# Designs tried in a protein design run: designed miniproteins, single chains, continued (2). Part 90

Each design is a single chain, and the fold is of that chain. pLDDT is the mean over its residues in the fold that is shown.

## One batch from the design tools (miniprotein)

Design m7321
Fold by ESMFold2-Fast:
Structure m7321 (fold): chain A 73 residues (1-73)
Amino acid sequence: MEEEKRRARVRLYSRIFGVELDENDTEEEIDAKLAPYADQRKRLEQIEKDVEEALTLFEPGIERAEERNAAAR
């Protein structure tokens, strides 16, 4: 699960920062490629965490999960 989240994050960062990241890159390789964006990356990680935590606390079970039929069962 944490590994899947890491891979999704790598793809997201590649798209946001316009750098060519690979989901097969190690954390150190990703850190090296994102070094120029370290400040932006830290802020993005904080926003991601805050949003995920807020959704978990204020929308238990994601009440509008009908779009996620695969997870609705």
Scores: mean pLDDT 66

Design m7322
Fold by ESMFold2-Fast:
Structure m7322 (fold): chain A 64 residues (1-64)
Amino acid sequence: AAAMVAAVQKVADNGSLTREEAVEALVAAGASREVAEAAVDSVGKETLNLDEFNLAAGRAHLLL
């Protein structure tokens, strides 16, 4: 929860998250690192905007 809020705040402040920040946010939200990396990698970007991060989070949920 807190890590997801922090990730959204970083997008609001900087316009994007790095791949590593997106993976760490999903891991902190309860995804395994393998699932988080697969979900983020499925978006195919080194930096993710809010829509791309939400897509990755939705895909991580489906892989659980």
Scores: mean pLDDT 74

Design m7323
Fold by ESMFold2-Fast:
Structure m7323 (fold): chain A 82 residues (1-82)
Amino acid sequence: MEEIKKLEEEAKKLRREAILVEAEGGMEVMYYSSTALGSDEETGKEELEKADKVIEEAREKAEELRKKAEELEKKAKELREK
């Protein structure tokens, strides 16, 4: 039972980290998007390119964390159902 609890807790932490990574990426995107709206057309394009990069990196990191969490959740289920 302790092993199952540890796996479930670790999986929850990874899922929370994924949410935080996406939230942080979203805030960065909002910052760059807001700056772009107040800038000239050329500078605005540069800021939007930065936003695209931030969201892509955030998605990749979040996806990796979710995959790790899913593996831990699967192990926990297998141990529980034994």
Scores: mean pLDDT 79

Design m7324
Fold by ESMFold2-Fast:
Parts: C-alpha cells; sequence; structure tokens
Structure m7324 (fold): chain A 55 residues (1-55)
C-alpha cells in the first residue's frame, strides 16, 4: 500500500545517501518531501486503526 511504498522509498533514499550516491542538495530536498509523505501516511494509518478498533 502507500505506506509500504513510502517506507521502501525512504529506505532506498537513506541507502543512496549513506553510499554517497546523492548530492547534499538533492538528498535534502528528497528527504524533506519523503518525510512529509511518510508522516502523513503514518497518521492516516493510525487514524484508520483507531476507527476500525473503535467499532
Amino acid sequence: GPAEEAGRRGRELVRQLLLGQLSAAEAEKRGHELMEEILGLSFEEASRAVREAGM
């Protein structure tokens, strides 16, 4: 799902950054964008779980 894709992209971004395959500017921009996406999806997942558990 979307959260799994965001997680996969996050892991790949971190891997490329650690391997020095990204410029500092590119890493900062992509990291910021992906962080916002992951945070949004995490809160959406939490909200869904609460709604489902709440009957």
Scores: mean pLDDT 68

Design m7325
Fold by ESMFold2-Fast:
Structure m7325 (fold): chain A 81 residues (1-81)
Amino acid sequence: SEELKKKAEEYKKAGDLAKAHLYEGLAYAEEGKLEEALKHFEKAIELSTDEKIKRDALIGLGVIYLVQGKEEEAKEYFEKA
């Protein structure tokens, strides 16, 4: 959504790249752009120093894998969150 993309841009301008990637991942997921969403959630996890941001990105990965029909991968990410 435009609101999520706007938040991502604001966090990017503030230097919070982990949150920027989290919100970009959420925006792409809402648009059904699953590959783009996965890449952004992965970057959010990599860059995160905040346990909440990491957990939210892991949940995002799990949801994307469920939508793709990959139940075992989805379960693994939900268990890590």
Scores: mean pLDDT 86

Design m7326
Fold by ESMFold2-Fast:
Structure m7326 (fold): chain A 89 residues (1-89)
Amino acid sequence: MREEARKLTEEGKKALEEGDYEKAKELFEEALKLDPESAEAWLNLAGAYYKLGEKEKAKEYGMKAAEILDKKYGTDEYTKKFEEMWKEE
């Protein structure tokens, strides 16, 4: 399960680099079904939605990644940095 989730995330990142944003979205969503605590998968899913023009979903999923990182490391820095990045858009 976890190894499969990681491979799906890696395939999604490759699809994102190749400009296949719909395929990237599908692969990241599958990875998150296997590992919903993967901040990397949430962040990359946000990137795919952003490229597809779905900025509200991109912001939502990016914030989810920041929340997971803040919870894991006992900080609020990831959430604060994410909010600052979106203020200037």
Scores: mean pLDDT 80

Design m7327
Fold by ESMFold2-Fast:
Structure m7327 (fold): chain A 59 residues (1-59)
Amino acid sequence: MTLEEKLIRAMEEASAAYDAGDLDRAAQGYEKVAEIFRELGHDELAEEYRAQAERLRAQ
């Protein structure tokens, strides 16, 4: 699986968890998204998704 494929899967998992109200699982998904964006060199997007994961965990 490519990094791009992993990113799409992680985004889908995070969104599905969020829609289901599973904020902890959604936060884990957004953390994975952030790691993949950082590996792809998109540091700004990585920070955005990491912040989103932290916000969900704080609820």
Scores: mean pLDDT 82

Design m7328
Fold by ESMFold2-Fast:
Structure m7328 (fold): chain A 70 residues (1-70)
Amino acid sequence: SSRLERLREMKRRLEEEIRRLEREIEELEKEVAKNPEDIETQLRLLLYKTVLGSTRYVKERIEEKIRELE
């Protein structure tokens, strides 16, 4: 299989991961809004937002590689 095919598959998996993280963040934001003094939920939200940022960064690097190989 081509290198492009593997990169597109990696991108697809990262897009699925991003959608899952975005859903989890939305639910955590609702919990923080409901209980603004819950430090553990605030820290969990911060962690998920950090992971989302890193996952988006990796996806962008893969998209750049796909463009270079096309």
Scores: mean pLDDT 89

Design m7329
Fold by ESMFold2-Fast:
Structure m7329 (fold): chain A 81 residues (1-81)
Amino acid sequence: RERLADEAEATAEALESLGTPAAREAARLLREAARLLRAGGPLEEAHRLLGEAQALAAATLSEAEREELAARVEARMEAAA
């Protein structure tokens, strides 16, 4: 739960760094999911938001952008551990 929220926040920060409108929207969904997870809100709703963010990123990001995103998320998760 905390790990999932940390991962969502790390992914949101990495997406925001890409600067595209779609990446910013995916980041917004991930931040809302992380907020729900930390607040002890509905897990089903949090997973729905995570799924929407993933689908948006998959539809709009290039392969290179997805690789850069993965590297940034990994670095942030290491820092958050």
Scores: mean pLDDT 74

Design m7330
Fold by ESMFold2-Fast:
Structure m7330 (fold): chain A 120 residues (1-120)
Amino acid sequence: REREVAELARELALAAHAGDAEAAVEAARRLVEASRGLAPREVLAAAAEGLREAGLPGQGAAVAALERSARRPLSGEEAARIAARTAVATGAAAGVLEGRLSWEEAEAIVARVDEALGWG
């Protein structure tokens, strides 16, 4: 299951980087489901590994943020949300940095994932 979370975090970041909002939503939903029954720190560590494998600009900062979050008392639901939000934000930001996405397109992808998963 940890490997599945890592693969889904990578898939989510790459979908967001490509501007594919529906693929990002699907990857985020699957990541939340795959995270069930894992400890919060295992979810965040797996997501960090997936982001390293994605190889996108800004991944080092995103990985460091996930590693810091893993030291905090989090619920499984909070950890899954942090993992998914960090992955989609990392991908979308990389798309903007590479000139493939506008800021408005990146913001729309992040908002679409948050809306689809009920995160506000």
Scores: mean pLDDT 85

Design m7331
Fold by ESMFold2-Fast:
Order: sequence, then C-alpha cells, then structure tokens
Structure m7331 (fold): chain A 106 residues (1-106)
Amino acid sequence: LKEVLEEEIKENPDDPELYLRLGAVYLAMGDYEKAIEYFEKAIKLAPPDSRTAAAAYLLLGEAYYKMGDYEKAIEAFQRAIEVAEKSGDTNVLERAKELLEKAKKA
C-alpha cells in the first residue's frame, strides 16, 4: 500500500488526500514522526475548511497523543473540531471531541 501511494503522489503531487492516506499508513506502522510530516503536508495542500483538512488535524492529534505530546495533541484536536464544524464533518467532529477529552486527562 505504501509503495502504491508513493507512486500515486508522483503522478498527483498536489493531492492532499494522498498525503493524508500515506500519513495514516505510517501512523498504523507506529512511525509517528513520518505520519506527522505527511499530515502537515496534507493540511498545507488542502483547502482550509475542507473535510481533508479536518481529518488531517484529527490524525495529527492522534499521532502526537501516541508520542506522549499531549499539548500538541490537544491543539490538533481543537483545530480538527473547528475545521469539522465548518466542513460539516460530523464523524471527525465527534471523534475529535472524544480524543480531546482523553488527551486533557493524560
């Protein structure tokens, strides 16, 4: 999957969804630093109030949480909530609120 996404990115280097998906692969592998790098790239390329940006902030927060950086996780989850409200993404909104409360207790 990783190699397929890397090939798709070579053909579509400005597609924020491909970087979001690649970041999610690294997150699942436990490579949180690379996951963060790709989520930040997805955020940079995505429209600011898009569902892709909302999802990227959510997963960015999850990566920081896994690394034990709870302050950055909280910041990312708060941004995910803000963007999800503007984009109408109720799934990201609910998940970000849940993870924000979890991060505040850590």
Scores: mean pLDDT 86

Design m7332
Fold by ESMFold2-Fast:
Structure m7332 (fold): chain A 110 residues (1-110)
Amino acid sequence: MTEEELREKAIEYLKKAADFANKGAEVARDTSPEAAEYARQAADFMNKAIEAVKKGDYEAALRYVAQAINFMLKAIEEAEKAGNEDAARYFRLAVQYASEAGALIEKLLG
């Protein structure tokens, strides 16, 4: 995979992660406002990671991915406590895509 292909795929996966985080937040909105808030924070960090990747700041991108995953794990915990398995499933998908994006960004660092 070329550097450009790695960059494009990392951005694609971060966009998917943010989308799933936002879908989970919508599903969690009425049952766990805490899960929805953590998911929104995670989506914000995923968007910051996308911007960092576009600028070639892969170290900053990895820090933002780590923050996004930390907030998503909190969102999963709160959704599970609220019994909202649909929100928890969306949040787990967001973690999967964010983690795969992180692995691609690590390859960009060498």
Scores: mean pLDDT 92

Design m7333
Fold by ESMFold2-Fast:
Structure m7333 (fold): chain A 63 residues (1-63)
Amino acid sequence: SAEDYAKKAVELAKQGKLEQAVDYFRKAVIEGASRNDVLKATAALLKALGQEELAERILSKID
């Protein structure tokens, strides 16, 4: 499901597997993942890229 792709993207980003994380992120978006799932995956990718402050701003939109 789209949610499963988004969750996989988060886990891969946390592992530093950026190429695979981006691939699953694209699959999540194409399959219609929810706004919150997309934001969580976006924040995880930003943290993996060292963009901690921007990631926190994105996470603030979930809660």
Scores: mean pLDDT 84

Design m7334
Fold by ESMFold2-Fast:
Order: structure tokens, then C-alpha cells, then sequence
Structure m7334 (fold): chain A 70 residues (1-70)
């Protein structure tokens, strides 16, 4: 649930900060799936952008929203 999604969001942020785009995208997509969204659409969108900073910002925003729902 929220705890598992938070773990994936944290992993996505860490990978993005290290410049590991593929790992950041995979963890972001998993978090989105756990929150009831479309992980595949998220993966495709972030891959097309190709910027780890975009993944980091998106994951930070989502983490804030998930933490507010605790």
C-alpha cells in the first residue's frame, strides 16, 4: 500500500540523483502501479523525456502527496 509505494518513490529519487535513468523510471512506474495508476504509461512518458531530473521532480511531488494521505 502507501508504505510500499513510498519505498519505490525513494528508490526512484535516489536512482535519478545518481543519473541512473532506467532504474529511476522502473521504480517510479512501480510506485504509480501501487497507487492505482498506469505504470506502463508512466514508463513510456518518462523514457520519451529521457531526463533523470524530471523523474526526480515527479517522484518528489508524488511522495509528498502519498505522505499527506497517511
Amino acid sequence: KYEEAIEYLRKAIEAAEQGDLDTAIENMAKAVELLGGDGEETRLALKSIGDPEVVRRAARVMLRHVEEKR
Scores: mean pLDDT 82

Design m7335
Fold by ESMFold2-Fast:
Structure m7335 (fold): chain A 92 residues (1-92)
Amino acid sequence: SRRAEEAAEEARRAAERRGLTAEVEVEGTRAVVTLRGANVSQIFAALSGAVSAELAGAEAKVTVEGDTVTVEIEAPDEETLAEALRELARGL
């Protein structure tokens, strides 16, 4: 959806402003945000953002491997997905 894609671009730009390399993939009501080059404080920020995404009504799964953080978001609808992605972006 256009709204989820716009929110994904906001999350990507937020990560880039923090010096991270970010990839965001959106498919229907699901998104995968991959952040590379994260330090410990940025990993904590991503975890806090994932919690905020869950409070927005989405389900978030976070995987940390070295300096790479993968946040998988699944929402009941595209509007909730867009809000979850914006909450993640605010946390970064």
Scores: mean pLDDT 84

Design m7336
Fold by ESMFold2-Fast:
Structure m7336 (fold): chain A 60 residues (1-60)
Amino acid sequence: SLEEIMKEIQKLVDEINKLDEEMKTASPEEQAKLLEKMREITDKIVELSKKARELFEQLR
């Protein structure tokens, strides 16, 4: 459902915020791994946003 997708997006946004806080104290090697994880999560948010848009259009 649209609500489930929106909740999933919010959880992923919260995860990015947590990783961003970890970046502040991380070593350069750890920062590279954190950036890779943030990119993967961002890509997932984009895909879920597309699905949410499609479901919203079905409600029209």
Scores: mean pLDDT 83

Design m7337
Fold by ESMFold2-Fast:
Structure m7337 (fold): chain A 65 residues (1-65)
Amino acid sequence: SSKLQQKYASLYAAAAINEAGADFSLMLAERFKETKGDEFLAEAEANREAAEENRKKAEEVEAEM
């Protein structure tokens, strides 16, 4: 169904965005390690966890298609 296809696409896109966000936060953590490194490392970890969760949800939706 188009609804499941849209849901799959949205979750897959969200996972990709979260992965890109994690990579970007790691670059910022290195660049600003003396001031905000810990904050950016925490953001990277949160983004990776969100990416894994969204990927898992996308796989579950794909199984329903």
Scores: mean pLDDT 87

Design m7338
Fold by ESMFold2-Fast:
Structure m7338 (fold): chain A 86 residues (1-86)
Amino acid sequence: DKDLEFYKELIEEDPNDAEAWFRLGEVYYLQKKYDEAIEYYKKAIEIDPKSPYTASAYEKISEVYKEKGEYEKAEEYKKKAEELKK
């Protein structure tokens, strides 16, 4: 997967690139590797909580939990995303 390789290399060069961590989460989400997608989205939030990607990462974590049928966790992360988008 060209996108996986590209963003993985970006993280190896700059592990503080919140966008690269977010994009890796997207790649895993598209592959239906939901647990890995959540971990990479959480890493994007951890690297830069004030990044433009943080609200999107919370929103994507919510979508992943919804796909897994964990609606309570999905709602929790959706509310976190909404709070940041004010």
Scores: mean pLDDT 82

Design m7339
Fold by ESMFold2-Fast:
Structure m7339 (fold): chain A 93 residues (1-93)
Amino acid sequence: SKSEIESLARTLERILRRLEEAAAAGDDFGVEVAASLATMSVTIFINSGLAPPELAEELRELVDRLMEAVDAGDWEAAIEAVREMIRLLKEAA
């Protein structure tokens, strides 16, 4: 549903702001927490069956990219993954 897609986009925008703030502060725990919240929010949305199949696949790939970036300490890549999630959701809404 458009409303559910828009709701997730707004949630991810709040998470992105926290992620950017944590990264700028060198707060690795804050980055991990924000990334975990993004991963959980997107995974719940996908598993609810509310996403079109193509959107669900693209979001799964971005979740994997986000997790890899955080594990590698590549916070710029983690931020970019969340930005791309938001972009896709806004295009789908």
Scores: mean pLDDT 89

Design m7340
Fold by ESMFold2-Fast:
Structure m7340 (fold): chain A 59 residues (1-59)
Amino acid sequence: NEKIEKILEEYIKKKGGSDFARRLVLERGAFDYSIIDELKTEGFLTDEEYEEAKKYVES
């Protein structure tokens, strides 16, 4: 889902452009709850950004 990839990429950039977080998203290929949960736990997603990302995983 290219929409979720673009959204997560933008959120990661706002947190200082972590190459680690970006690679984590890209290496998984398919986006699911485990990826967005990990990004939220590591502080790359706010509560609002996490809810937005979840919406695209569920669609």
Scores: mean pLDDT 62

Design m7341
Fold by ESMFold2-Fast:
Structure m7341 (fold): chain A 79 residues (1-79)
Amino acid sequence: SLEEAKEIAKELGAQEYYDRAIAEGHTTAGLVLYRTAQDLVEKGEIEKARKLAERMRELGDEVTADHIEKVIEIYEKKK
């Protein structure tokens, strides 16, 4: 749910990115958290993005977790 997504973002100190994803019109928890992870990666907060992916796997959302891990991998290859 979006409420669970908000709490996960808050726990990771990423609520500002969650709020931005909501403002951009994202309405599903997976898409909101994927967008949150993209912003974390863009800011260099890779550890928080990894924790977000791990949290998604724990909740059974392997698709969102895989997408987040791919974003991290692409970012690391550009360094």
Scores: mean pLDDT 80

Design m7342
Fold by ESMFold2-Fast:
Structure m7342 (fold): chain A 71 residues (1-71)
Amino acid sequence: ELEKKLEELKKKIEENPDDVQALIEYARTLVELGKYEEAADVANRALKLDPNNVEATMVLIEAAIGLAEKK
């Protein structure tokens, strides 16, 4: 489930902090959990490593929408 996926992704990121795909998937999982602030931070980290990454940009937009809806 989402929590287990989050734990697996955290472990991957601990082993390779520059794994852009793992960062994107981690941020996406955070969005699914409603943790938009954390998701935006992680997606921004992925964009610092790969500025042209469309997937990271999409996750950041989703997180920003979630934050705007909250307040």
Scores: mean pLDDT 81

Design m7343
Fold by ESMFold2-Fast:
Structure m7343 (fold): chain A 90 residues (1-90)
Amino acid sequence: SEKEKKLQEEAKKLLGEAQGIVAELLALKDKMTPAEQKKFYELMKRIEELIIKFGDAYANKDIKSMEKYLKELKELLEELKALLEEVKEK
């Protein structure tokens, strides 16, 4: 459906933004405290899990689950941005 395609395109956009922030954080890895590194690895793992869950929802045409996982991806993106700003302030 058109709604499925729109949700997939939104997921691609958010994933692209997340990948950009992850790349910036990886470049700053040596500036991170152990606690920040732990948070970063937890966020990367959550992104991987959401990609899999979103893919499953897409394959099953489960629009409700796709919308749920997009919301969770947006929340993860904000946590990634917050961590990046914290690390950059050093």
Scores: mean pLDDT 87

Design m7345
Fold by ESMFold2-Fast:
Structure m7345 (fold): chain A 61 residues (1-61)
Amino acid sequence: SAEVRALALKGVNALNAGNYEEAIRLFEEALALGRATGVLTPEAEAFLEEKIAEARAGLAA
């Protein structure tokens, strides 16, 4: 959905800015909304999970 996509893009922007905690929140919100609405493709779910892992790695560094 457009809302899931918008949250994911905000998450990518936060990640690129080094705002790792905000990126994690945005990607988790996108994942939760996508699952709740049943519109997540396997590719979109994998992308969001990978970006959450990337943001968590950045936070730990």
Scores: mean pLDDT 85

Design m7347
Fold by ESMFold2-Fast:
Structure m7347 (fold): chain A 71 residues (1-71)
Amino acid sequence: SDALTQQVVDLLEQQGKTQSAEMARLIGDRLVAAGKTDVATQALQQAKQLVQQGDVQGAIELLSQAAGEAL
């Protein structure tokens, strides 16, 4: 959902990862626009956990993989 995308973006921005925040926003919005809301929700929830653990690279890789498989 838009709210979950915003939560991931906010966490990345809090860590100073502005480009990663932009990538998370783009991927989340594209998955939702494509009607892949369930895929977006699952991927964003997992990405949120990775960002909270400090694994920003893993979060972006996971989101990119989800987009590649669903789009």
Scores: mean pLDDT 84

Design m7348
Fold by ESMFold2-Fast:
Structure m7348 (fold): chain A 73 residues (1-73)
Amino acid sequence: IDAEINNEELRKAAIEAGEENKKKAIEAAKKGDVRKAASYATAAAINYIAAGEPELGLKAIKEVEKAIEEAEK
């Protein structure tokens, strides 16, 4: 059985990495570490795009940007 099973494994790994990086980005944003927040958000977006989920990547970036802005007030 073929590429579909292999693609699902790779896709799941990429989504998992994206979610982990998104969590780290939000944590960094809440701590005021804008550089780390941006770095992790970018990594999350790349991982989501690699998983075929570019919308999730865009949402992750926007969510982190909002968290940075809210930490400022």
Scores: mean pLDDT 79

Design m7349
Fold by ESMFold2-Fast:
Structure m7349 (fold): chain A 104 residues (1-104)
Amino acid sequence: KEELAKKVREIGEKLGLSEEGELIAEAILSMKLSDIELSLAEAMARLAQWVLGLDEDGQTLLLAAHLLNIELKKSELVTEAITAIINKDYAKALELLKKAVEEA
């Protein structure tokens, strides 16, 4: 999860959304996930990356969104974030994931 958090921060910095990226990264690092939950989420994100033709940034954000959906149980904002990721609007995805974390 440390590597995922680092990648989310890097995406945030690249898009000029460093605050959003840092908040999401901190949320990921604070999660109490089992190894099984993390491994399953990673496998699902890789499958979705392949099926949807996403780049590595898209896969990273999709994995983060899936983990946040498990932890926060706030599906509406996460569903909107996933739609943004599919459309390659990573800035909108980061803003929606930040809202999901803040509303938890």
Scores: mean pLDDT 77

Design m7350
Fold by ESMFold2-Fast:
Structure m7350 (fold): chain A 103 residues (1-103)
Amino acid sequence: MVKELIEEAKKLIEEAKEALEKGDYEKAAELAMKALDLLVEAARIATPDQVPEIIKLTREAGEVLDKAADGLEDKEKQRELAIYSTGKMLRVVGEEVDLRLAA
């Protein structure tokens, strides 16, 4: 169910934000990446009405991932996380476009 995927993603984003506050940047990145994976899956099976919330959560997860990358001070990891975040956001937006065409 889309609702369960959204609720799991919200939980992971909250945990990722908490990890950022604790300075655990690697854990924050891992949790944000898991949330993005769930949001991409949710977007594939979502109704048009559910897509705005999924996009909002995808942006929140991406923001956490970017902050985690900045905290790591590893330029290679920062680049990898930025690419991952951007790729997942584009996939969510792609699903929204497909739903508009199906309507």
Scores: mean pLDDT 76

Design m7351
Fold by ESMFold2-Fast:
Structure m7351 (fold): chain A 65 residues (1-65)
Amino acid sequence: SPLAEEGIRELEKILGKETAEKVYEAAQKGDFDKMEEILRKELEKLTPEQAEKANRAALLVYQGA
């Protein structure tokens, strides 16, 4: 999905390529519990501004899946 692809590109900028690839794999498998677990752990490590950007990117992945 174009929305999921956009969300993953934005997550890559914030969380790094390896973490973004794991999120993408979970989303492609429909494993939203795994996706949520990965995102929750990573968001805890971010500044409030980066967390807001990551949350918006994650929403695009959810909407595009």
Scores: mean pLDDT 82

Design m7352
Fold by ESMFold2-Fast:
Structure m7352 (fold): chain A 66 residues (1-66)
Amino acid sequence: AEAYNKEGDALRAAGRLEEAAALYEKAIELDPNYADAYANLAATLAALGRLKEAGEYALKAEALRA
């Protein structure tokens, strides 16, 4: 899970937002309790203008850290 999250971070930094989102989704698939992957997916979706989805994933990340 962490490896996919890290690769997603690199793609997001490069502006490859759709590819970054896919890797964060893969990290979540491997570890559904990986709060950082949800937070990173939320930030990536927000950067893509997908604000509704970004909000939902951000809320999930906070719930997992609570």
Scores: mean pLDDT 81

Design m7353
Fold by ESMFold2-Fast:
Structure m7353 (fold): chain A 100 residues (1-100)
Amino acid sequence: VEELIEEAIRKLEEAIELLEKVGEEAAEAVELAREAKRLAEKGTPEALKEALKLAQEAARLALELAGASEDEEKRKILEEAYELLKEAIKLLEEALKKLE
């Protein structure tokens, strides 16, 4: 279970770095992903459930920003961040299931 959480945290960190490269446009997604990471680091079932919710919201925003972007480089970065956030979401869901 700890391994799933640690992997999710790594995916969140990678997504945050990519979103930061996009700049101000992605600031809300960065904040949501940072809060998701902070909660995932607590490792309690309650914190992981909230982390999952925030990671899902960050992923939604990243996808919306990618669709709205006229800059091909920014769009690719946002799409990559979206995929990393989806991977983190899956890992958090698996961790929560094992804590049952």
Scores: mean pLDDT 87

Design m7354
Fold by ESMFold2-Fast:
Structure m7354 (fold): chain A 72 residues (1-72)
Amino acid sequence: SPAEEAVREQVDELVDQARRALEQGDLERARALAEEIRDLARAAEDLAPEAAKYAREKGEEILREVEQQERQ
């Protein structure tokens, strides 16, 4: 659906920004972007459930990477 595509594209843009933040060691920015992705997943769950699931998985993946780097 158009909603699935729109949410998926927005998630991919946020994921790219978060990955750049991680590469730069900006863990605060990466965490904020992961939370933004997770908030988008919650907001989109009824309208775009597949893209929302993808967003949830990507947000959790980024958050795990942030937590891993913060513990080192």
Scores: mean pLDDT 88

